# Designed miniproteins, single chains, continued (2), part 111

Each design is a single chain, and the fold is of that chain. pLDDT is the mean over its residues in the fold that is shown.

## One batch from the design tools (miniprotein)

Design m7866
Fold by ESMFold2-Fast:
Structure m7866 (fold): chain A 84 residues (1-84)
Amino acid sequence: ATAKLFVDTANQKVTVLEPGVKVEVSQYAPGVLEITVQESGTLLLTADQDVNVVSNAGISLYVKAGETVEIKVKAGEKLYVQPA
């Protein structure tokens, strides 16, 4: 399964452009969004500005504004997205 997500850092939200993997989003800390993955699959993530994405599974990625990155995820994984 694959989901397409848009990270809107200005409004501290994530928009699901294409459903395929269920996620829940919350604010972890000021400026930091937490994405909790409910299902194993692939996330295609695009952000409105340059961001760093860190996983509780030990993944660290830099995502340039407007570029799409592919992230393979497992159920229960958490991603933290913060402006770079």
Scores: mean pLDDT 83

Design m7867
Fold by ESMFold2-Fast:
Structure m7867 (fold): chain A 67 residues (1-67)
Amino acid sequence: SKELAEQVVKEVKEKFKANPDLSTSEMMALIRAAIQKLLEQGASGDEAAEVGEELNKELLKIMAERL
């Protein structure tokens, strides 16, 4: 559902902020795990893709802020 997708995005973004020592590889793994969880819980491919896009934008922002 839309609510589940929004909750997953929030949860992963909070993990990124709480763990500033996360490497790019670790952040990518968290994004992949979140997408997998959504698909297993019956989310559509479109919903999973939107979550992936939002989380990838957050990852890129964090990487830029670390430079």
Scores: mean pLDDT 82

Design m7868
Fold by ESMFold2-Fast:
Structure m7868 (fold): chain A 66 residues (1-66)
Amino acid sequence: DARELYERNRRLQREHERRTGDRRAPMSPEREELLRSIGRTLREIGDLWERSLKEGKKNPPPVPLP
């Protein structure tokens, strides 16, 4: 029963948080590294975009709203 599994996991998680005072569930190192990798990629895209705009010769023309 999915509801019972959810309730059990929630109870275990709450008990763990209670004991450690850690309300932020610790992420697995793999999950954390994946998020960091995604963050780095997004930052690189942002940096490239910013650099492209700064070095660009023209700003994109305003698109009239329909």
Scores: mean pLDDT 62

Design m7869
Fold by ESMFold2-Fast:
Structure m7869 (fold): chain A 65 residues (1-65)
Amino acid sequence: MEEELRRAEERIRRLQREMGIIKAEIRDGKIVVYVGPDTTKSSAQAIAAIGLGFELGREVEVHIV
């Protein structure tokens, strides 16, 4: 479980770098991502985060800043 969380955190950090996500974190076993409001990139970022959550077996929450 702790090892899985560490790997998930590393995957999230990589997603932040690759997709330009403002912030991403694990909270209550969920992947939480924060994206900008005025870009189609937000949709792509949300889809990527949902895909990551599915791969890691975690729920995903997307927040528009």
Scores: mean pLDDT 68

Design m7870
Fold by ESMFold2-Fast:
Structure m7870 (fold): chain A 89 residues (1-89)
Amino acid sequence: MLKIKVVIRDEQGNVLYELTLEVSKEDTIGEVVEKALKEAKLDAKAEDFLARNENGEYLDLSQTLGEAGIEDGDTIYLTRLVPAPPVVP
């Protein structure tokens, strides 16, 4: 188990939540994002956020923490995306 910090930011970069999560190296970035959103009680989807490591590099939601090089004590930054425009079929 890895203990990581997750920082959730709004579209302007303001910090909304800071969480510490216990995760596995086998968990995907997307699963970690979903877990963070559930702990923060946010009504949002993982796809509504951009994930970055502490170096500011974008993380793919389909990568595992091990593949992304995330280690115990690392921080993942989540930034909320602006809502998509209404879908007009």
Scores: mean pLDDT 78

Design m7871
Fold by ESMFold2-Fast:
Order: C-alpha cells, then sequence, then structure tokens
Structure m7871 (fold): chain A 99 residues (1-99)
C-alpha cells in the first residue's frame, strides 16, 4: 500500500541520513532520534526531502538552529515546495533542534 511504501521510505531515509550526515554532531543525532521515534508513521517524498534540506543545513554548522530553519524555508519556497512541507520543517526545527 502507499502508506506502507511511505513508512518504508521514512525508514530508508533515516538509514541513509545516518551514513551521509555527521553523526558525531549532537543536534543531528537528536533530530534523527526524534524521526526514529515516529518511524512507523508515513511521510511523503516531499516531506522527507524538506527534512533532509533542514538536517544538511544543521549538519553544516554554518548556521544557528534558528538560521538553519529560516534558510531551509527560503530554499523550499524558492524550489516551489508546498506550504505543508514548509510548516513541517518549522515544526521539526522547533521539536528536534530546540531542546
Amino acid sequence: SEREAQIEARKKFIAEAKKTLDMSNKVVRSALTGLEADADEPLTEEELRAIEILLKLVSSKEYTNKEAVEKAVEILRKEGYSRHAILLVRSVGSSYLFI
């Protein structure tokens, strides 16, 4: 089913992010732990790509957590992402990055 495919895609995204992102970074680890906690919930391909953009910006250490969220939103708007994906990135940035 589409829901099962989306759950599988979420789990594959988490596994790939662990290979490509700096897992020595506490903020990156915290965000991925939060994503793993709800790993049986579906995310669309657009939602996963939006989260990936945020996590790569956080992992770069070029930005504060707030600046990384704002830069991710700027990129998503420029690339034509939905309002839903933008709101998700703001929510993930608040929930997983601001402890």
Scores: mean pLDDT 75

Design m7872
Fold by ESMFold2-Fast:
Structure m7872 (fold): chain A 79 residues (1-79)
Amino acid sequence: MKQRLELVKKQLELSQRGIAASQSASPTQARSILTGSINGFDLLSGLSKDDKDTVSLSQKGKDDSQAQLKAHEQRVQQS
């Protein structure tokens, strides 16, 4: 719980700093900052998942590699 809340908190801090920078930036730079904020929202969506767990990195070596290969092949065939 704390890890998820802390990530959201840091993302909000970055968002506030981006807004403050946007106020002093030119219109062109403001657009770039806004694009960064949009990416921030995507990160917040990811935080809805259970990221607190490391999820046994040792097993990811084989299981994740094979899973990624299958997912990649499936996407290629579906495309």
Scores: mean pLDDT 52

Design m7873
Fold by ESMFold2-Fast:
Structure m7873 (fold): chain A 85 residues (1-85)
Amino acid sequence: MEELRRERRRLIRELREIGKQNPELEKEANKAILEAEILEGLALIARSVYKLAGKPEEGERKERELLERAIRLLRRTLRELREKA
């Protein structure tokens, strides 16, 4: 799980750097970062809610699924923006 969060943070840093170096791409980079932040919030909520419901393993599965979705979004956007830069 922490490996997914580490990769998410790395991808966000790379997107911020591309947006800083290419102002025309900044809005698209920031949109992807915001969507990834929403998915992280949902992942934390899922973990907490399922743990309280007595289903911590299901909560961890949902958390992982949401983090993997965020990473896929960030990787796709980073690839697209690198092609435009």
Scores: mean pLDDT 87

Design m7874
Fold by ESMFold2-Fast:
Structure m7874 (fold): chain A 90 residues (1-90)
Amino acid sequence: EAEEEREEFLREEEELKKGLEEASKDEVGQEAASATEGFFDATLGEKYEELRRKAEEDPEDAEVLEELREITDLLLDFLKGTLKKAKAAE
């Protein structure tokens, strides 16, 4: 159960990292990636780091893994939304 949550979180974290790297391949995507990182640093970074440490200490803490996944989902949605706006018009 918790092991599946950890693997799902790690997959979503990897997807976010790949999304940011792929976004950085062009000028428009670089702006979206920077905006996503800025949003993370300003709002979620400290909480995410604390949860990440807790997940490392107890890899099967499903509650912590769910919170990490929720934050990662928010960042993925933010990146996708920002990329969509940047590529479409403004």
Scores: mean pLDDT 76

Design m7875
Fold by ESMFold2-Fast:
Structure m7875 (fold): chain A 64 residues (1-64)
Amino acid sequence: SREEAVARTEALLDQVLAKLEEQYSDPEALESMRIAVESAKALARVSSREEVERMAEQLEALLA
């Protein structure tokens, strides 16, 4: 379902943020990354199922 695709994308975005927080120590950079992740989650919530599934695929590739 679309809701499942959104939930998966949000979980993957949280994983990306966690990985970035391990790599970077600059507070300003980390704040920008957190804002970017929240913006991406907001976009996923208003996107079509196909768009959200593409986002999930891109995030899974990034985390691999």
Scores: mean pLDDT 85

Design m7876
Fold by ESMFold2-Fast:
Structure m7876 (fold): chain A 92 residues (1-92)
Amino acid sequence: DIDKIVEKVLEAVKKAKPKKVIIGIGYPTGDEKAKKKAEELGKKIEEALKKEFPDVEIEVKFVPLESLKGIGIVVIADGEVVLREELSLEEV
């Protein structure tokens, strides 16, 4: 459910009113399909954030993590974690 996650990210950033947002997107280490899904999700989140918050500095980071079974999302607004979500690979 990519659209629902994008909406949650936008609401978290809107509430925080940050100067800088870092989006961390985690995927299972060695899973090329999961990596591609993480990259597509990250692109959609970045495009939505840049459109809605043009004055906010946006950075997206992709992180391989051995502990993940699906796609992990962390939103960091001015150094504070404002959202943490995990999606199954079937939801992305």
Scores: mean pLDDT 83

Design m7877
Fold by ESMFold2-Fast:
Structure m7877 (fold): chain A 70 residues (1-70)
Amino acid sequence: LSAEELAERLLEKLSPLYPSIADWPRETLLRLAERLLARREELLGLSKQQVAQMPDEEAWLLDALRLAEA
């Protein structure tokens, strides 16, 4: 999965929850995707209990990452 593909998936998955994301510059979404890919192994390695303790914003970013890689 490329950062470009992840950026598109994040836009698609998060824009219904956060409509303002549709107005973000592509470069901003790409930087977010790159940061998530850099953290991919740690995020995907989290247990259900650890995910439950995460801030809500990180929990759905993790869900978006999982959906993008499915």
Scores: mean pLDDT 74

Design m7878
Fold by ESMFold2-Fast:
Structure m7878 (fold): chain A 94 residues (1-94)
Amino acid sequence: EEEKRKEEIEKNVKDALDKILKDMQERGYSKEEILKFLEGLLEDVKAKKEKLQTRLANTSDPEEKARLQRQMEALDVFEKEIKSRIDEIKEELK
């Protein structure tokens, strides 16, 4: 079911971001440096989505289309979570 897949993607994305943020904090990065990193990561995600959209438009294989659509869904979740973390850090910097 689609619902179970979305939950697993959200969990994996949150775990990945939590690990990145903890690693940066352990290395002594400031909140401003972490914010800059997340903004860069957001731009990378947007670039990957554009590449996937181009590939999806050029793919005629149904199995490949399904795989690319799942990757796009994962990137959409990742983009949302990054934006949420950026907003949280910006609020803390006020």
Scores: mean pLDDT 81

Design m7879
Fold by ESMFold2-Fast:
Structure m7879 (fold): chain A 92 residues (1-92)
Amino acid sequence: MTPAQRAELLKEIDDAFLLMGQSVLERYPPDTSNKEALLTTGKLHVQVGEAYLERGDVESALKYYEQAEEDFTTAGDDKSAAEVRERREKLK
């Protein structure tokens, strides 16, 4: 297998995980009355943002990190919100 073929297969695997994460986020909108749901949604937004960063899509990663910060802030998890904010500032 050529290095180019290997890189293409790895990209296809990453694309599949990204699509799965986006599908879950679309299916399970944040329930602002449920702290556990907000924490779960925030973590998923971080994971999707990290997948975009691995692909070099900084703009999409920033969008998902912004959504994660909002989820964690609404859930009252100031520590996780601050960690996501730090990640966003490093990408600007």
Scores: mean pLDDT 73

Design m7880
Fold by ESMFold2-Fast:
Structure m7880 (fold): chain A 81 residues (1-81)
Amino acid sequence: MEEVEELTRRFLEELLRLLQEKGVLPEDATLNDVRQLPLSVILSFPEARELVRRHLEEMAALLERQGDLVGAAVARHELKL
């Protein structure tokens, strides 16, 4: 559980920096602002799409190791979107 939270936090921090660079989010934006963005906006940037893809793959692998097959399947489904 803690590992999932740390992985997600690091991913959101990287995504926040990228979205600030692209002018989508202001300099004072927080991780919560990233969470509230539509996925379609995030995935409109190739660099953000690659970050999302890597994160979902890492998340699915971690959830599978923990026996959360439903969570892993959801993460893999999101990867296709």
Scores: mean pLDDT 74

Design m7881
Fold by ESMFold2-Fast:
Structure m7881 (fold): chain A 93 residues (1-93)
Amino acid sequence: YFQQGQQAFDQQDYDSAIQYYTQAYQQNPDDSDILYNLGRAYAAQGDVDQASYYGNRVMDLGDTRRALEVGVQVAQTTGDTDSQQQLQRMIDS
């Protein structure tokens, strides 16, 4: 499921990516890789609420870098270039 989700995401098929990642999530709900990729896929679709939900869960697990990366994708999707650049600098530092 996780690998199939990654393949769908790489092809920009975010609906299929979310479906595969959701199956992986049902097997392991505290896996930051799965939560991170769900956040990214929802952000890419413009579903800010779902992206923020999964991004916050990634942060709660202590994966600050990946939580910030979800924030970058949300900023990219909403056209908030200033927030995108600020968050990217935090990741790169």
Scores: mean pLDDT 78

Design m7882
Fold by ESMFold2-Fast:
Structure m7882 (fold): chain A 98 residues (1-98)
Amino acid sequence: MAPELVEVGAILKGEKELSEEQVKEATARLKELYPNLEVKVEGRYVMITVRDESAAAAVQAVREAARLLEEEYGLKLVGIDGLETVEKKFEKLLAEEK
């Protein structure tokens, strides 16, 4: 039985593949600001996900994290949606880059 948590994610795209240093720095910074946020980086893409009891809190955390990535790392927001939708989109985008 899955807990009744809201799962929200976002996908962001860089102009080029992120360096290992950029990945490490961005992940550490996001985890510091949003401890319940998960970060996955692959090639040019960043997927951020939040699980929370409040849909509003989950969406707000994802929006704020996405804004930080756009402003500080020059990434472009692709979309925000429920986790399952975001994961499928992320896999599709990665397949298209290979």
Scores: mean pLDDT 78

Design m7883
Fold by ESMFold2-Fast:
Structure m7883 (fold): chain A 71 residues (1-71)
Amino acid sequence: SPRQEAERQFLVELSGLLQEHIDATPPPSLDELLKRVEEKIEELHKEYPELDKEEALKFAKRVVELAIRRL
């Protein structure tokens, strides 16, 4: 479904941003990562209107929090 494709693309993009953050030297701030995530969600919503921006952002913030807690 279009919604499932939107969610899949969001997860792919989020994974890429997290990998870039981990691989970066010097490491970017968390605020910079969150800003990039918000910008990517806005871009994806234009291409996939079925993507809920608020739900996507809440999910991304949760994933980022869990990733930081494990580092």
Scores: mean pLDDT 79

Design m7884
Fold by ESMFold2-Fast:
Structure m7884 (fold): chain A 74 residues (1-74)
Amino acid sequence: DLEEKIEELKKLLEEGIKSAEDLAKARKDAAIAALPGDKAQQEKVTADYEALRAKLIAELEKRIQEEIDALRRE
């Protein structure tokens, strides 16, 4: 069923986004904890991880959308 496969891909996207957010947060929190009192470095680390999070989510959304579009062309 085409609709079932599309819904499964949407579910994988939701789970992938959560995993990317959890990973980015864990890396950010660990890096900040390693830099106590260095506010400028903490701000840079936060900005770098926010950029990484946005990139990972955008790449995942693009990949899943391409798979959905391919299924719809069947």
Scores: mean pLDDT 79

Design m7885
Fold by ESMFold2-Fast:
Structure m7885 (fold): chain A 87 residues (1-87)
Amino acid sequence: MVITPELRERAKTDPEARFELDVNEALALIYVAIIKRESGYTKENPSLEELVKMALDAGATEEEVRRIARLLGYSDEDIEKALEKAK
């Protein structure tokens, strides 16, 4: 399913989601990778650690990664572990 329209819908009612939407262009790789995984684009599903590394390699900040991953339903614990492994 398309995550970007869902985030835009949340941004209409949630000010925090609106700020996340404004900065999410740098994290587009996370959305693309998740959509590809859900759509069965590849036989191998990328891990959260791989998605975080892709976003950081694309120039996203750790704070942007944390905020967008939370909106996508990941736990803070999983996000922090992924950030540590990406370093």
Scores: mean pLDDT 62

Design m7886
Fold by ESMFold2-Fast:
Structure m7886 (fold): chain A 65 residues (1-65)
Amino acid sequence: SFGKWMEEAMKLPSIQELLKNKKSEFSDKPATMIGLKDPSKLEDLSESNLVPLSAEHFNKLGLNV
């Protein structure tokens, strides 16, 4: 599932470095998780395909993260 994919991806050092340096696309909060612009490209973890997200934004959508 996407949720399991996201948890595994967030363990990657490259993703952790991205999150340290980026704010959420949907708020001025620090990014704590990632989404994808093109979900069919799960292996494309480049900045062009990644959407930095905050846990607060995700929780507002009623998603248990």
Scores: mean pLDDT 63

Design m7887
Fold by ESMFold2-Fast:
Structure m7887 (fold): chain A 92 residues (1-92)
Amino acid sequence: EEFYKIQLELEKKAKEGKWSSEEIKAKVKELEEKYGLTSRQVQGRISVAKLLELIKNGKLSEEEIAEAKELADDVIKEDPSVKELAEEIKKL
């Protein structure tokens, strides 16, 4: 849960133009090492967090939600610790 919130904050800073791509990469690497995650697992968590936020805001079509469910299954296979977050997408 804390990791999910941190990832959303990093993306917000990047969108605001306050952080460079290099600074974002450095923070992602720090989180990978802190939580024992691979780059692929971190990218999966970021993708799931983004999709869940978009779904909760009603910004995705039924087709996009179906694609998000498939992505959620793939992310769970790489990192089972995100299962609860990814399953919120699958329940839609």
Scores: mean pLDDT 63

Design m7888
Fold by ESMFold2-Fast:
Structure m7888 (fold): chain A 79 residues (1-79)
Amino acid sequence: MSEELIELAKELKEKIEKSDDPKKAIKEFMSTLPESKRQALKAVALAVLYGEQHGHDLSHLPEEIRELPREYLVEILNV
């Protein structure tokens, strides 16, 4: 996994933790990203959601995304 993707995941998690409105923070963060970076984070969120439903090993994905509540993963996909 690229270092850039891990750094984006960390930045997103930090913005969520510092925000009184996590879903708004997700929307604002995602909207500031170039399309390629936004699609990369969406791909990780989708992989986590899909993997959890099918019992796949998710250890290769950024922990910062894997630890997010399901509702926040869905919000990432809806931006």
Scores: mean pLDDT 79

Design m7889
Fold by ESMFold2-Fast:
Structure m7889 (fold): chain A 72 residues (1-72)
Amino acid sequence: ELALEAVEALKTVALESPDEAVRLEAAEALARLAVTHPSAAVREAAGRALGEIIAEGGPAVERAVLRAAREA
């Protein structure tokens, strides 16, 4: 499913991209998917990916995720 592939791609970008702005955009996109997507499977996958990203990420990633979730 394209949405589940998008979650995996966004997770990879958020964890591995050398550009901080690109990592933050990927984390924010995952936060929006975790809150707004109509599929429970996609929301679960995005939430799981966000858990890993927040555990690895610094305060900037955590703030970006919280902001995107609040705005969703």
Scores: mean pLDDT 79

Design m7890
Fold by ESMFold2-Fast:
Structure m7890 (fold): chain A 57 residues (1-57)
Amino acid sequence: SSSQVQQALQQMQQQVQQGMKEVGEINRTEGHEKGEEKSLELSREAQRQLEEAQRLS
């Protein structure tokens, strides 16, 4: 239903915001290379969630 899709998209938006903060902290504390690894991990997770959201419509 549209409500389920809207909830999934809202959750993805919140996760993007949290992920950007997390990558920034990793860049400051552990360096750029580890920040890139985390960014790639989050990109894969976002892709998986997008596919799941498409299934709800």
Scores: mean pLDDT 76

Design m7891
Fold by ESMFold2-Fast:
Structure m7891 (fold): chain A 70 residues (1-70)
Amino acid sequence: GDVAARVKALAEEALSLLSPNSGVRPAFEYIAADPEKALALSPKDFGREVGVTEPTAKVILDYFREKAAA
């Protein structure tokens, strides 16, 4: 849907601005690849999938969930 396309575009924009060596790149790559699946995951499960801590996963997911709800 349009929401998934918008979330994907925001994740791709973030990836273009991130350093190639950024530890959070896998999180944004996952969201860009499948935004609907990513936003359905808990912070714990998302963190496990992309290799970031649960608090970091929560901050990233909360940001994209806010953008999805607007």
Scores: mean pLDDT 85

Design m7892
Fold by ESMFold2-Fast:
Structure m7892 (fold): chain A 90 residues (1-90)
Amino acid sequence: MLKPVILSGALVKDLDAAVKELTEKKGFEVLAENLVSPAGVRYSILLKEVDGKTVALVLMEGESLTEEQAESAVNAAIEELRKRGYEPVL
């Protein structure tokens, strides 16, 4: 039984600083931290409950990503979420 999560993504210049701000000041929880996609994109997955729904935020590190880099990171994050009992939805 997989729990539904609303998938969202953001590109940040400093992954460690962004994770710290979101967890300490914005009520996010770390699901998975300091992961690297097959295309070499560093990312972390954060969770937050909003209006009775679970949101999964994929933070990707970089100033810009190619389509292949972005797809690689998002697909890796979806696979990690599924391994941890979550199914990404709308």
Scores: mean pLDDT 85

Design m7893
Fold by ESMFold2-Fast:
Structure m7893 (fold): chain A 80 residues (1-80)
Amino acid sequence: MKELAEKYGEQIREMAQEFLENRAEAEEAFRAAAPDLGEEVARRALELVEEAARAALEGNIEKAVELLGEAIRLVLAALA
């Protein structure tokens, strides 16, 4: 993870910036998924992705990947 963060850190930060610029679209997508995930899970997953984007912009790519992993696990558990 750390080696990938060092090699692709700039690209990951650009992706994080694009996510934050399109946060309203992401929020709408999670809201649309709420009937399948549950409103609490959808909200928590969105919060984790937003925290991951902020961590990436701060240069903490390892924390960003960890938070994204939590969001993915939360969504997959809700869909099981």
Scores: mean pLDDT 74

Design m7894
Fold by ESMFold2-Fast:
Structure m7894 (fold): chain A 63 residues (1-63)
Amino acid sequence: MPRPDLPVPVQYGRLVEMARRLGYEGDEAQNLVKKVIEKLNLKGNQLGTTPEEKVLEAIKEVS
């Protein structure tokens, strides 16, 4: 079956889930992810395709 691209909110949720796995909760996880997005200058589809290692490194830098 042809597969549509993941919507931006779903890709954003992927980054929030990574933050939660590191012990951040609720709004803290969401705010941390926003800082990570700003630091890495991520756009749309990059939210879902950014390597997990790169996201984790940015989280360490913005924490």
Scores: mean pLDDT 66

Design m7895
Fold by ESMFold2-Fast:
Structure m7895 (fold): chain A 91 residues (1-91)
Amino acid sequence: MTDLRKAMKEEIKKLPKEVQEEIIRILESVAHSTNKEDLVKALEKVREIAKKNGATTLAQAIDDILRVAKETHPLVLSLFVRELLELVKEA
């Protein structure tokens, strides 16, 4: 939702630039993928980075998506990855 997106963006803005660049690199590596395993692995890596750096709202949003990943179409996961990539680039 819009308020959740704003909260995540503010957390991302507080991350060190090196961390933001690492997240971008991970997400870009799977932005063209429709392989569910690759998408899930990338999201798990970003979640770990978010947790390590105190981006709690971002980590929770990714956790929520990962919880339903088995029931989620790969195209929907791909859309989430692209939306997250744009959010990080806009920060």
Scores: mean pLDDT 82

Design m7896
Fold by ESMFold2-Fast:
Structure m7896 (fold): chain A 66 residues (1-66)
Amino acid sequence: SAAAEAQFRAVARAAADVLRTQPELFDNGSESDEEKKQSIQLIDQVLGEERAREAALAEALRRLAE
């Protein structure tokens, strides 16, 4: 359902935000700023690919509903 997809996207976004703001919860937070950014960017890339596929499906369904 659209509600379930929205819920999943909200959870995924919240998880990404936690990793950006609280990298120490993932990797002690003692690494260099560059290493932290690289890890976050990699995770964001994977999540972005999944969201892009979901967005394409949602857009197609939206156009069919119009």
Scores: mean pLDDT 64

Design m7897
Fold by ESMFold2-Fast:
Structure m7897 (fold): chain A 81 residues (1-81)
Amino acid sequence: ADPTVQLVVEHERPKIEALLEEFKKALEEGDDERAKEIARQLLSPEEAARVEELIDKGDYEEAYELVVRTAERRIAEALAL
């Protein structure tokens, strides 16, 4: 039951954007553990595991893109409900 479309837009979107900024900063600083921690907060365990694999590989740009894409998709899916 998801009568939370407005919650996703008004409360989750700013939170997601703030976490994305922290995630980007962690990647720029080379703080892989912090980046993984933030990914676990933003994403499902399965999605976070995929991001962690990219971080371990050193593909920071792909890791960031995947996190952004997944977060945006979740917001869009909630809006479509």
Scores: mean pLDDT 73

Design m7898
Fold by ESMFold2-Fast:
Structure m7898 (fold): chain A 80 residues (1-80)
Amino acid sequence: SKIDEILSKTDVKAAKKVLEKYGITEDTPDDATMRDDLGMDGGQMSQFMNDFKKATGVSLPYSFLENEIGKLGKAVFKAL
């Protein structure tokens, strides 16, 4: 999967730190969105993408912020 590809290339500890900074945890629902469920605006979402790329070297597609962010969070937290 795309998430497995990300985890294979990513420092999981660095990824976790960025997710926690933006309120994404192991308890975040699989269908959560950053805009509606985490209350983030477009500027905050752009900053998250930039912070994630800086920490992990991985660029997340915008579609991950729409409906995959909770699944990514669970995968990162489980991989520790």
Scores: mean pLDDT 78

Design m7899
Fold by ESMFold2-Fast:
Structure m7899 (fold): chain A 88 residues (1-88)
Amino acid sequence: GSLIDETIEKNKEKIDKVLEVVRELMAALDAQPEVPREAVTYAIAASIQAVAGDVEGALKNLERAVDLIPDPEQRAALRKKIEEVKKE
C-alpha cells in the first residue's frame, strides 16, 4: 500500500481504540455520582482530540480523567486499556 494509506489505517485504528476507552470512561463516570466535574471535562476534551486526530493529547486527557475516578477497580481497568492503546 501507499505510505498515505498505511498512515490513515494506523491513525483510524488508534482513534477507534481511544474512542472506545472514552465510551467506557463515560459509562463509568455516569455510574459514579461522586466523580468530579473535571473528569467529565477531560473525557470530552479527549473525545474532541481523538476525532481531530490528536491521539497523544486524547490519551493524556483520558489519563487525567481516569485519575479522578473514585472506584480503584474501575480506575485500574481503564488505566490498563489506555496503556494497551499506547503500545499500538
Scores: mean pLDDT 77

Design m7900
Fold by ESMFold2-Fast:
Structure m7900 (fold): chain A 107 residues (1-107)
Amino acid sequence: RVLREETKTEEKDGKKITTHTQVREADGRLLRVVTTTVKDADGNLVSITTEVYDEDGRLLRRTVATFDADGNLVSVEVYDAEGRLLQRLEFDADGNLVRAEFAPEYR
């Protein structure tokens, strides 16, 4: 359940950065989900970063999706609260998975 949301857009170094923040309730806990979308000067999608924080403001997970100049998804990386890489997926220009790497606990 979404309790609150906010969207902020700023321009820096020729890039358009949109930050979308949602406060969600999940099983009686409050989670803050921050999605940051970066577009280049031509409006092409560069990256989408999603960060999930607990009610105390502690980062629980970060997911980074990266796109090429043609808008194709190149990679998705998932990090834990300590900044350790949990999962990396790499895709070709047709959207096919070409490489998958997982931390030992996710194999």
Scores: mean pLDDT 78

